# Designs tried in a protein design run: designed miniproteins, single chains. Part 3

Each design is a single chain, and the fold is of that chain. pLDDT is the mean over its residues in the fold that is shown.

## One batch from the design tools (miniprotein)

Design m71
Fold by ESMFold2-Fast:
Structure m71 (fold): chain A 82 residues (1-82)
Amino acid sequence: MEAEEEVRRLLEEMRQTFDEAIAAVKAGDLEGAQRLRIEATELYSRALELMDEHGLPEEVRDRYLAEWQAHQARFDAALAAA
């Protein structure tokens, strides 16, 4: 299904963007890191809109929410250690 593929694509981009944000924190580019975190959040928000529009199961949405929260926690931990 095209909508599920688009959601998966957005979430893959979100994961990549969080990895780039964490790398930016470790490099001392805190402004770049914050911009990348905002971009990752925007990707997740678009994925949420598509999940709601296409009625994806609650279990799928909960799994992706947990994943997004885990990436946020990784970013926050990296920022606190900088």
Scores: mean pLDDT 84

Design m72
Fold by ESMFold2-Fast:
Structure m72 (fold): chain A 80 residues (1-80)
Amino acid sequence: MDRQEEAAKLLEEMNKIFEEGGRVVDENKKDPKKKEEAIEKLNRIQELAQKGYEAIRASDLEGARKAIEEMKKILEEIKK
């Protein structure tokens, strides 16, 4: 796969994870505790996304993939 193609795919995956996390926060807006926990985990996903973007910028696609895997792990925790 072309590196630019792979980078675009990784960016799309990060964006989808962040979007899904935001949806879980919205679904829990009537439960203050669940909403707060979801927001906290979404903030961790955002931190990992920043690391993933930096890895892509440095042409470290493996680092970006690791960031995405950690983001997915946290997303599964908020979705259960």
Scores: mean pLDDT 78

Design m73
Fold by ESMFold2-Fast:
Structure m73 (fold): chain A 85 residues (1-85)
Amino acid sequence: GPVDAVIGLAKALLETADEGPDPAKATGVIIGAIGLIYEAETDPSVPEEVKEAAEAVLEGALALLEGDLEKAKEGAKKALEIAEA
């Protein structure tokens, strides 16, 4: 479901940030996060926490594109805290 999807994206972002800068993988995470934000905006059955977590993943993935590995990991960790609350 959407909660498992955002947790999966957050974990993928953490793993990618640990490997170092990877624009292709970062782009995949960005696309996934945008998709989940769109799903949350258009489907009222999606928990609000999914949108908040997906926005944190998006912020972290954008930081990864800029080479900010620390901010990328912070975004992923924030998303996990929101989604697992």
Scores: mean pLDDT 83

Design m74
Fold by ESMFold2-Fast:
Structure m74 (fold): chain A 94 residues (1-94)
Amino acid sequence: SHQAELERQLASFQAAVADLRARAPELSTEQYRRAAATLLGLLLHEARKDPRVPESVLEELERLRAAVMAATTKEELDAALDRALGLWRQVVAG
């Protein structure tokens, strides 16, 4: 179902973010930024394939990806990932 697919995408993104955070002490800020950008890019790619995802969500994910590329600290990167998780939870909830 569409709902089950969205829930799987959320679970996958949550797991990837948790894994990245666990590895944070081992990564430079640049490596962390590139990993965060990759995760957001993958989420955005999946969102664009789904015609039921609102255009406003796609626009917000694009803005978050830009924010990640401009981020200079791991804390800013974590904040952007948390916002993306919040957006995707809203998509899953309806």
Scores: mean pLDDT 86

Design m75
Fold by ESMFold2-Fast:
Structure m75 (fold): chain A 102 residues (1-102)
Amino acid sequence: APPLTDEEIAAGIREIAYAVSLTVAKKDPEGTAELFRRLAERTEEAGDDESARLAREAAEAIEKGDYEKGARLYAELLERAAKSPEATKALQEALKEDAEKK
């Protein structure tokens, strides 16, 4: 079979991110919303206002019980990060800082 194109890889990342985040949000909506709120704060501190906005909108959707919308917004965030080395680094730093704060 021919190798996946960059567009197919990006679509795959979005699909996997959607499926995983939807599953987690349905099992723990409060924890997932809190994680997305923290991600928004950290990406904003890193200077990535667009990722911060997507993370906040995802958290709000989950808090309202719209898990599919929250999962789609998070998947869009990850797709955007995959297309930008700076956005990927900001996301990794945000997740690392959140994990270190207890």
Scores: mean pLDDT 77

Design m76
Fold by ESMFold2-Fast:
Structure m76 (fold): chain A 72 residues (1-72)
Amino acid sequence: MLIDVSEVAKKLGLSEQEFYDKYGEELRKIADKYGTGATPVERDGKLLIEISGMPGNVLLARDEIEKYLKSL
């Protein structure tokens, strides 16, 4: 599953890379909590966050990451 952080990064005045450098550790901690991984991947010049793991755990990790991103 891929999460696009471009809009939240722009809201904070950061590039996507600067966003990952600043908040990527917290995103990884949320993913780890559900037994999933969060890795940066580049697609069409965008930096996206790929969540990988068992399907049910990926959905739980995504929901908490989306709540975290909305809080920023």
Scores: mean pLDDT 82

Design m77
Fold by ESMFold2-Fast:
Structure m77 (fold): chain A 114 residues (1-114)
Amino acid sequence: SLVELLRQALDQISQALDLLRQALEDPSRRAELVGQALLQLGQAAGLLAKAKSLSSPELSKKLQEAIEQVQKAMDYAAESERDPVGSLRKAAEYASKARQLAGEALAEAEKAAS
């Protein structure tokens, strides 16, 4: 269902955000944690795209914005070898924004299902 896809996407984004924050705090595990975060963000983008295909036009717009924030988070995380602190801070900022948008979309979908 739409609600289940959004819950899964939100969980993946939340896990990725935690991994990015851990990567900022622990340079020794940074490559491993960033790799895991990229996997979670990629899975979240796929789930959001599926949710978008099942959504109303209004919700579809919000989900597209969430997908764009996930893509920006992935782009910055991928740059972390060149500028670890700056890139990971930006990745976490965009992942946090994606989490907010996905959470709002979930709340709207749950109200529509009631």
Scores: mean pLDDT 89

Design m78
Fold by ESMFold2-Fast:
Structure m78 (fold): chain A 79 residues (1-79)
Amino acid sequence: MERAKEVAREVASKIKEAGYGAVYIDAETGEVVDVRFAKWGEKAPPVPEELRNDPRVLAVPFIVDEKGRVLLGEPEPVS
């Protein structure tokens, strides 16, 4: 869990645009398997269909504010 948040923060910090999204991470290895991002006012991107049924993949929701500050939500199973 801590590893997933650390990896998600690093990935989200590189986006450089205000918005929201999720980093999809393998809970055992900490590898990033996908990243989805939307700007404010845009429709949220769907969960990748190939990840929906993988119990090892966690989604870490994030927000990037106008100053590039990253706020992380709690890691949760992809659904």
Scores: mean pLDDT 76

Design m79
Fold by ESMFold2-Fast:
Structure m79 (fold): chain A 91 residues (1-91)
Amino acid sequence: MKFEIEIVLDSSKISAEEAGEALKELLEKNNVKVLELKTEEGEKTSTVKVVAEGELEDVLKALQEFGDKYSDAIISVNLWADGEVVLDSSA
């Protein structure tokens, strides 16, 4: 299944590049294939956008591990599967 992931973080706590690399490593560790990774650094926000392919359970596990590690930096997490909203969260 194809997934689109968007995570918005506090740029004072983590860079978009660091967050993107960490998310990619966690996704790949959980047998999720990263097809595209885009990072955007704003003045106050770091945004990570990923297109991934795998199983929903594995994606959710990777997002939970990311959330556990970076909880203080996360502003919002959004997850779409095949164009449908699976998870929509905000701080």
Scores: mean pLDDT 82

Design m80
Fold by ESMFold2-Fast:
Structure m80 (fold): chain A 83 residues (1-83)
Amino acid sequence: SEEKIEEAFKKLDKNGDGTIDYSILEDFLLRKLREKGENVDPSVPGLRERIRKIIARFDKDGDGTLNFEEFKELVKELGLEDY
C-alpha cells in the first residue's frame, strides 16, 4: 500500500531532508529483493552497477538522491510495495 511506501521512505530518510541517497537505496533494494525471494549476491560481477543504473532511472532531477515521488515509482516498478 502507499502507506507502507511512505513509512519505508521515512525510515530510510535518517537525515530528515526529504531525500534518500544512492548508498541507502542500494542496501534497501538488496534487502527487499532477498525478502521477495530473489537470489541477489552482491559479489556477483555487475550486480551493484545494475542496481545503481536502476536507481538512476528514477533519479529524474539527477541530484544523486531520490525524493518521495521517485522512490514511490522505484518501489512500485520493482514490485516491492508489499515487502
Scores: mean pLDDT 74

Design m81
Fold by ESMFold2-Fast:
Structure m81 (fold): chain A 78 residues (1-78)
Amino acid sequence: EKIKKAMELTTKVGQAVSEARRLVAEGRTVDAYRHGAEKAEQIAEEAKKLGVETAYNIAKSVADWLRRQAEAAEAAAA
């Protein structure tokens, strides 16, 4: 059960990254990273509620990385 749920949540993280990549290709770099970070953070919170530590750690790491990319892109544009 936990393995299946971990795979499902990890797949959702991959989908969030793919969506962010599409928005970057459209020239919406800061919005793309912020959107991806919000999605990954929501997935991390869901994983935490379900007790799926592996999916939580993956989603949290991805969310933190995307948030840092958004901050760096915003700072570079300012």
Scores: mean pLDDT 80

Design m82
Fold by ESMFold2-Fast:
Structure m82 (fold): chain A 65 residues (1-65)
Amino acid sequence: MDERIIKSLINNAKALTKSLSELFEQEKVKRMEEIVKKMEEAKTQSDVWEYLKEFAKVLREGLES
């Protein structure tokens, strides 16, 4: 997979978390920030995909709150 796509996905998740920081519960925002940090520190594309799934789950929970 193109490394540029992975960097774009991580940057978009980071930007989305910042945009939602005023709209979501602080607990959800903190979880999203931690997941983004784990994505930035991930050494494999597989790990990034697993963290993206976890991020999407927290995002859904925030939208349903």
Scores: mean pLDDT 81

Design m83
Fold by ESMFold2-Fast:
Structure m83 (fold): chain A 73 residues (1-73)
Amino acid sequence: MSEEELKKGEELFRQEVLKEHASTGKYGPFQPIVPNPKISVDVLNSLSPEQLREFQAELARTGDLEKALKAVL
């Protein structure tokens, strides 16, 4: 797997984890503890560059990380 592919997957995952943390603000958004991600980083890293772009497009369309991931898998 390429460094660019891993970096893109990591960045996308990081963005979504932060977004999830912010959306769950009722349980302490200011806490440094990040909740477990709804999807595995390994899954994001296993996506091809084309699948990753499709995932980003679906994520923008649905606004839901899990739905977007299911659409590209």
Scores: mean pLDDT 61

Design m84
Fold by ESMFold2-Fast:
Structure m84 (fold): chain A 69 residues (1-69)
Amino acid sequence: MTEEERKRIGRLISLAGSLTGSLEAVRDFRKRVAEGKTIEELVEEVKRLIDSLPPEYQAEARALFDELL
């Protein structure tokens, strides 16, 4: 795993915490990283979280997500 990939994973974990408002979600993402989940899998999980948000928050969440990629 490259340093850039680690930075992207850190940003994805932070975004997941912001989107869910849940420490459990942050811990779950960190556990999945430790278990060897790929960046592609983490990206897909964040996309699903964004799609589950109320429409008024989806645009802001997508803008934040785009900054991570």
Scores: mean pLDDT 71

Design m85
Fold by ESMFold2-Fast:
Structure m85 (fold): chain A 80 residues (1-80)
Amino acid sequence: DKDAIFSPEQAKIMQEARDKALEKIEELKKKGELTPENIRKVAEEAREEAIKKLREKESDEKQLEEAIKTLDEWVETVIK
């Protein structure tokens, strides 16, 4: 289990943020606004929202740092 670092609730918050970002990217595509700048903005907004929710539920700084690192890696993957 490669997800053993995060609780089920933490994993859900991160996955919901990714899913929300993908839905917004699909809306951008339908509107003809699918630009690298708009994709980056959507990914970064999803990252910030996930971090905010994680901070409200988790006070462990190491767990939060691992979650932030995972979200940063996801943002870089989406914008490539």
Scores: mean pLDDT 76

Design m86
Fold by ESMFold2-Fast:
Structure m86 (fold): chain A 75 residues (1-75)
Amino acid sequence: SMKERIELEVAESLVRMAAAIALQAVKRGKISVEEAVEWIEEMARKAASKLEDPEAQREVLELARELIEEIRREA
């Protein structure tokens, strides 16, 4: 449904924004890569927990994993 699609897009957008902020914070020397990873994982778990569809939950967690790997490469 449209509501489910919007909720998934909101969750994915939150995780992407968290990852972007975390990467910039690492590049600026404000936090470590490990702190960035922990924060993104926490944000992803909270975002996924609000979704009723297990497949949507999995998509959010997989997105977070991919973004974490990008941070590890870029930092």
Scores: mean pLDDT 87

Design m87
Fold by ESMFold2-Fast:
Structure m87 (fold): chain A 62 residues (1-62)
Amino acid sequence: SLAYKELKKLIEEAKKRNDQFTLDVLERILKGEDTGVFGYAQLLADIMKEEDREKLLKELGL
């Protein structure tokens, strides 16, 4: 899925920057929270399969 690949890149880039704020927002979005922040990531998560969301949560170390 394109949405999965894009969100995975956002997570990997945030980890490289040690950007804890972005990682926390991405975790909340993947858990189904509407954060009102990072609309692009919200859109990607909303069109993503549940199994892909679970894989990305594991990528976050959850």
Scores: mean pLDDT 81

Design m88
Fold by ESMFold2-Fast:
Structure m88 (fold): chain A 71 residues (1-71)
Amino acid sequence: SEIEALKQEFIRLSQELSSLTKIPSSDASHLTGLQIRAVGAQVDGDDAAAIAYLQQGIDLLRGLIEQAKKE
């Protein structure tokens, strides 16, 4: 499913970011919040909201990885 693919991508990018740098506490908290909201939306059957939260997290992770690679 799209949600499972996005979850796997979120985990993959999280592992990549952790291998490159120590994540700032504010960004780590925001990512955790997005993941919790995505799981909650999926449990509630709101697949559109779950996808939106996961996509926001993936976009943030990609930005943080690009920033880390420039250091």
Scores: mean pLDDT 85

Design m89
Fold by ESMFold2-Fast:
Structure m89 (fold): chain A 83 residues (1-83)
Amino acid sequence: SAMEARRREIEEEAEKVVEEYNKEEPQSEEKIEAIRRAVTALLAAQAELRELAAAGAPAEEIQARGAALAAELAPLLEEANAL
């Protein structure tokens, strides 16, 4: 499905970002995993909002979904930043 293909693309992109980051600035495995989770979730959120915009969703719907996604992302970003 399109959603499954997109998820795979996001996961592959997140993995590349994490690999490059770890090569340049070696970090603990715990921090790398936290960054991977945060980056994957962020890319997924951005893809979802782009899809809504491309489908012609109302601005209010896009804003409401964006706010919900930001709330979901906050704990993951906080965890990555704390490590």
Scores: mean pLDDT 78

Design m90
Fold by ESMFold2-Fast:
Structure m90 (fold): chain A 86 residues (1-86)
Amino acid sequence: EEAKKELEEIIEKGAKELFEAEKKYADPSLSQEELDGLYEASREYAINTVEGKGGPFRPVTEEGKEVEKKIREKGKEAFEKIKEAE
């Protein structure tokens, strides 16, 4: 129960941080549709990263790559807690 909430928080926070980092890269050229697409891609990437899959989307900024590392490390710990709770 708590472990599942922790994983969900990690995914949501990671997606937001990744979105902000990548938005900085192309901020003046981004349309609303592109912003929505970037957030969706960031969220999917965060989910795939905690599951160890990765997916085709990759952050291109140094800040985004640092966020990816944090999501991967925190997600792995939370995922292991869920396995132990079962």
Scores: mean pLDDT 67

Design m91
Fold by ESMFold2-Fast:
Structure m91 (fold): chain A 79 residues (1-79)
Amino acid sequence: SVDEIIDRLKSTTDPAEREALEKELFEHGVALEAAGKLDEAEKIYFTLVTEFPTSSYREAAQKRLDELGVEALKKAVLA
């Protein structure tokens, strides 16, 4: 689960494991986004940006957050 990945990220002392878990967290967000679960995807990207700012996936996660924000605004205006 996402919570298990986050818990492992907070407890690991191995840089290679940290990078692998950060990748897994980002890919989980991408999978949720592809499934149309945009609210769940946004939560994952937000966690990656705010809790793991040194991640190599931070910039990609921030870009996804920005794009999801635009889509949410567009949906609200067209509703």
Scores: mean pLDDT 79

Design m92
Fold by ESMFold2-Fast:
Structure m92 (fold): chain A 67 residues (1-67)
Amino acid sequence: LSPEEQQQMRQESERQLQESLQLIQEGDRLFQQGDYGGASQVYQQLSERSGSPVLRQRSQQLQQLAK
C-alpha cells in the first residue's frame, strides 16, 4: 500500500474507534440517567455496526428495563 493509503486506513480506524467510544459513553450516560429506551437504541446501533452479540444482548436487556 502507498503511504497515503496506509495513513487513510489509520485515520479511518481512529475515526471509527472514536465514534464507537462516543456512542458507548452516550449509552452509558443515558443508562445512568434512567433513560433505558434511549440507552437501548444507542447500544442497538453499536451492535449493528460491530455485529457484536454482546451488544445485541445488552440492548435487549435494556428494552426490558424500559418497560
Scores: mean pLDDT 74

Design m93
Fold by ESMFold2-Fast:
Structure m93 (fold): chain A 89 residues (1-89)
Amino acid sequence: KEEAERLLNKGRELFDEGKYEEAVKWYQEALEKMPEDDLLGRLRALVGIAKAYEKLGETEKAKQWYREAADVARRLGLTKLAEEFEKKA
């Protein structure tokens, strides 16, 4: 739990610094360490990865990760947020 949150925060820090390739790696590690029931944590990691790939111009990868983020958002009942991600997918 605390480990996954630390990795997620590191990914966000790197993203804010414009280090998008590194941000993806830290967000992926956070996602792997995330508890199965931490859907909000998983959503934050998935969105971070999608946005980082978007910044890198990796359009098809960004779309794939936005689709996964939309699925998790729907499971959380965040319908409007899921629709926003589906439009980016």
Scores: mean pLDDT 86

Design m94
Fold by ESMFold2-Fast:
Structure m94 (fold): chain A 77 residues (1-77)
Amino acid sequence: MAEEIRELLKGKSVEELKKFAERLYEADPNANETKKKAYEAIVKDDPSGEALARAAAAMVENGRLTWEQVKEIIEEV
């Protein structure tokens, strides 16, 4: 899961990764300001997208987001 998401994020710019993080936050049913700042920090600290891919995978594994939703978001950024 995380590895597949990371491969899909390969070649994305920092701005595209920020947009992906924003879309993940928006899709999270438990969204709040603290979580939004955490997602922003993930991209800032790891512009490779590996940490962001792991965060997205965790959302899918915890049932907060579907794999189809993650793929759609990546295609849109």
Scores: mean pLDDT 75

Design m95
Fold by ESMFold2-Fast:
Structure m95 (fold): chain A 76 residues (1-76)
Amino acid sequence: SRQKGEELLRQGEQAAAAGDFESAVRHYEEAARLYRDDPRLRARVLRLLGSVLHADGRDEEAQRLYEEASRLELEA
């Protein structure tokens, strides 16, 4: 639902701001699954997830998500 997606993004943002990258990743991954059929919203979530992975030093994983988000944005 829209409410669940918004809440997951809010929880992920709070966790990321606190430096709790594990919780941020979990919340954003759940939001990405929820938006599976919405390319624009999924791209937004993948960029947020990539940002968290980059902050956590997981640069190759972050780059793959940024590339996927860019592909989804072209479909939207």
Scores: mean pLDDT 86

Design m96
Fold by ESMFold2-Fast:
Structure m96 (fold): chain A 112 residues (1-112)
Amino acid sequence: MEDIEAAVRALQADNYDEAVELFKRAAEKYGPGAAHFFRLAAEIVENEYEKYPAVAKSAAYTFLAVARLMLLGAPPEEAIDILEAYKNNPSVELPEFLKKKIDEGIKEVKKL
């Protein structure tokens, strides 16, 4: 999972352009479930990092964690639990569009 580690390092360095490129490459390389979450990570960073860098980063880390669980063959319930915990965290108010994307992601995991 070198691709995920490289993408995480790029995000930690605030190198958003490199992170987006790495996420897009991972989406092309891996199977449909994990690919969906790599595409979500790329989309949220590409569209939101200039306005809301902290939100874009936290969402991307969450989607990468889900993609990693899917690649490891973890039970779907573990991925769903991470997504629901992120969406429903009382300490962080997420934008409504991000809550909707999380719900769409949960629906995709349930199809697997």
Scores: mean pLDDT 81

Design m97
Fold by ESMFold2-Fast:
Structure m97 (fold): chain A 55 residues (1-55)
Amino acid sequence: MELDLARVRELILELARGRLSQREMARRLGISPSTLSSWIRGHRGDLEGFAGTLD
């Protein structure tokens, strides 16, 4: 599944702020939590970069 990286980044920031759960993030992207988890594993390098900017 092709995800909008800018939208994913925005949702990751909301998740880190405690405003979103992983389920809600998947819902906003229009995918299942399982699909989101698979996408995260496939893009772990990009997500590690984003996570490195979060507390």
Scores: mean pLDDT 63

Design m98
Fold by ESMFold2-Fast:
Structure m98 (fold): chain A 58 residues (1-58)
Amino acid sequence: EEDEKFVELVRELAKNSKPVTLEEEARIIAELFGDEDLYKELLENPQKFAEIISELLK
């Protein structure tokens, strides 16, 4: 169920595109994909945050 909720959460975020803080978005994406490295990568490249998020949520 957690995995199913996780996938649903990704879709909800992608469809709603809620405006959240850069740090929160990075954390959510990392948790959704189960990749902590994504969190660090997004934080390291805040300039590309929007681009990376768009690619991940597409």
Scores: mean pLDDT 64

Design m99
Fold by ESMFold2-Fast:
Structure m99 (fold): chain A 68 residues (1-68)
Amino acid sequence: SHMEAAARAVALIAERSKGETDPEMIKAYKAAVHHLLSHPEDAAPFLERLEAARSREELLAVLREMVA
């Protein structure tokens, strides 16, 4: 379900943000979590793109694209 995918995406973002000190990345994580809680239907394609991101730059771009 969309809600189950959203819960998984939020959990993955929380895991990836653990120990993060870059304010820009922290801001992007928080914005993505907020978006997914409001639009859980976006979660499944987001999970695919998040898992495909190989670098911090790619991850930041995916998080920003999700809330655009």
Scores: mean pLDDT 80

Design m100
Fold by ESMFold2-Fast:
Formats: C-alpha cells, sequence, structure tokens
Structure m100 (fold): chain A 74 residues (1-74)
C-alpha cells in the first residue's frame, strides 16, 4: 500500500486534531511527490516540511503514527 493510500484510510477512521494532522501530512506528501516528479528546485524544501509535519504527528499523536508505520510495513 502506498503512503498516500495509508494516510487516506487513516483519515477516514480518525476524528478531531489527529485527522487534521493526517490531512496536513497527506497534502504535504502530495506536494512533495509532485515537486519530485516535476524536478522542482523546491522539492527538498517540501520534503523538509513533510518531515517536520511527520515529527509533529509522532510527538502529538504517537498511536496514530504507530498505526501509519505498521500499515506501511505491510
Amino acid sequence: MSEEEVLEELISKTEGEAKEALERLLKLLRETLEAEKNKDPDAAKKAQELSEAFGELAKNHPEVTKEFLQKLSE
């Protein structure tokens, strides 16, 4: 399963602040993938923003982060 598909599934099952955090992460992931595909000079900056958003998710919503990582390893 792709990272995008896993995030969409988790968003559908989550509510409140955790859902908003997952939606932000999905948006940043899509922007990063598009920038890499287009060889955009801002691709590295977008990847950094994605990494920071993931770090915030791990800090504020560790259970959701664990489920995301588990689904990516399947």
Scores: mean pLDDT 81

Design m101
Fold by ESMFold2-Fast:
Structure m101 (fold): chain A 83 residues (1-83)
Amino acid sequence: SAAARMRAIMEQAVALFADFVRRHMSEDVARTNVEALRRTLEELVRRGDARRASAFLATLSEYLADVDPETAAQLAALAEQLA
């Protein structure tokens, strides 16, 4: 289903972001940022708003591109899957 596909993409995006923040931030700051991202993506999945979820992941990808181009590229690919 579309909802199952969105949830799978959300879980992959959260895992990629969690890996990024653990490498670049303290444990407490990393945990807070991962929880904030999960809450945002869970709301978008609940609403079935694939377009907004895609835009959100694309924006996050752009924000990370200069620091971690590999993680940014993976997030951009997930955004395209939702478009």
Scores: mean pLDDT 85

Design m102
Fold by ESMFold2-Fast:
Structure m102 (fold): chain A 96 residues (1-96)
Amino acid sequence: KEKEELDKKLSEASKEAVRLARELEKEYGIEKPSPTVELASEKQKEAAERVREFGREKAKEIKELASKVPELSEGEIELYGGTVEAIGAMLGNLLL
């Protein structure tokens, strides 16, 4: 029951991260990623960091929810949070 709510919140957080990345891509006019991080513009770096920070904030919320599910081990709780953070990092890197 609590696990179903957790899985729903994880899915929602992941969708929100993708939505934010697409909105920032439009806002900053990012048409394609740079060949290297060093060639990325300051606006691309700013957009990437905003997505990464969103992932970190949502990871904290997801970990708090996961900690309330008695069937989950400490490692599984970390994986739930780590999944959202990793999605944010991946989407941020795609903006560079």
Scores: mean pLDDT 77

Design m103
Fold by ESMFold2-Fast:
Structure m103 (fold): chain A 65 residues (1-65)
Amino acid sequence: ATPLDAAQEADLLTMNKVANEGIEEKLSAEEVYKRALEAGLPEAHARAVARAVAAQLGQPYPAAP
């Protein structure tokens, strides 16, 4: 098996936490994106989680700057 390193595992856990909070609280994609960035996720991962939550909730995906 190819193990994830500690940093990759931490990022995945943070992404899952933000995604679950966004879905449960029905946050906008913009709010999910901001929360992900505040949680320390890289921009690409923040965009990915925001898009995933938006898709799950049927919301528009923000045009990220």
Scores: mean pLDDT 73

Design m104
Fold by ESMFold2-Fast:
Structure m104 (fold): chain A 103 residues (1-103)
Amino acid sequence: SPLERLQKRIKETLEEIEKIVKEVLDEKSYEYFKKLIEETLKALEAKDLDKALELLQEMSEFLEKEAEKFAKEGNLEKARKLILGSASLTMQVIALTVLQKSS
């Protein structure tokens, strides 16, 4: 189904982003983000799409704020990696929203 394909794609996206944040973020920020990933995966398994959507939005906003901090510090490589992660999450938010509103 379209939902099953999107759930798989979201899971794969979260696995790639986890690798990036583990390398780029400090331990405290990484642990916070890791918990959001775990909660998102639980929401998807429970088919709680509203909760999954809220968590994906929270993760996207968190990565944007962290990227802005790195950019201000002159660390453009870390900022770029986090912005690309945020963009990927935003695309999943759009896809999930469209699918949720479709019959």
Scores: mean pLDDT 88

Design m105
Fold by ESMFold2-Fast:
Structure m105 (fold): chain A 78 residues (1-78)
Amino acid sequence: MVQQLRDQAIRSLQLAIDYLQQGDSKKAAHHAQVAAQSADDAGFTEASKYAQQAVKYAQQGDLKKAIQYAQQALQALS
């Protein structure tokens, strides 16, 4: 279960980064939020916090910071 939630968080963060690079902040925020929830449910608190920051910056239109935090969330899941 934890491994499946971790894999879901990683996949969702990769999708969020892809959408941020395409300028689709709404879809990016959705996938980053899914990643934050999956990471939190798996006990990856630090990854969840970074993913929540990615949601925040995506919603603000700060795509550069959103990508940075999504990448930090991916690193925290390693």
Scores: mean pLDDT 87

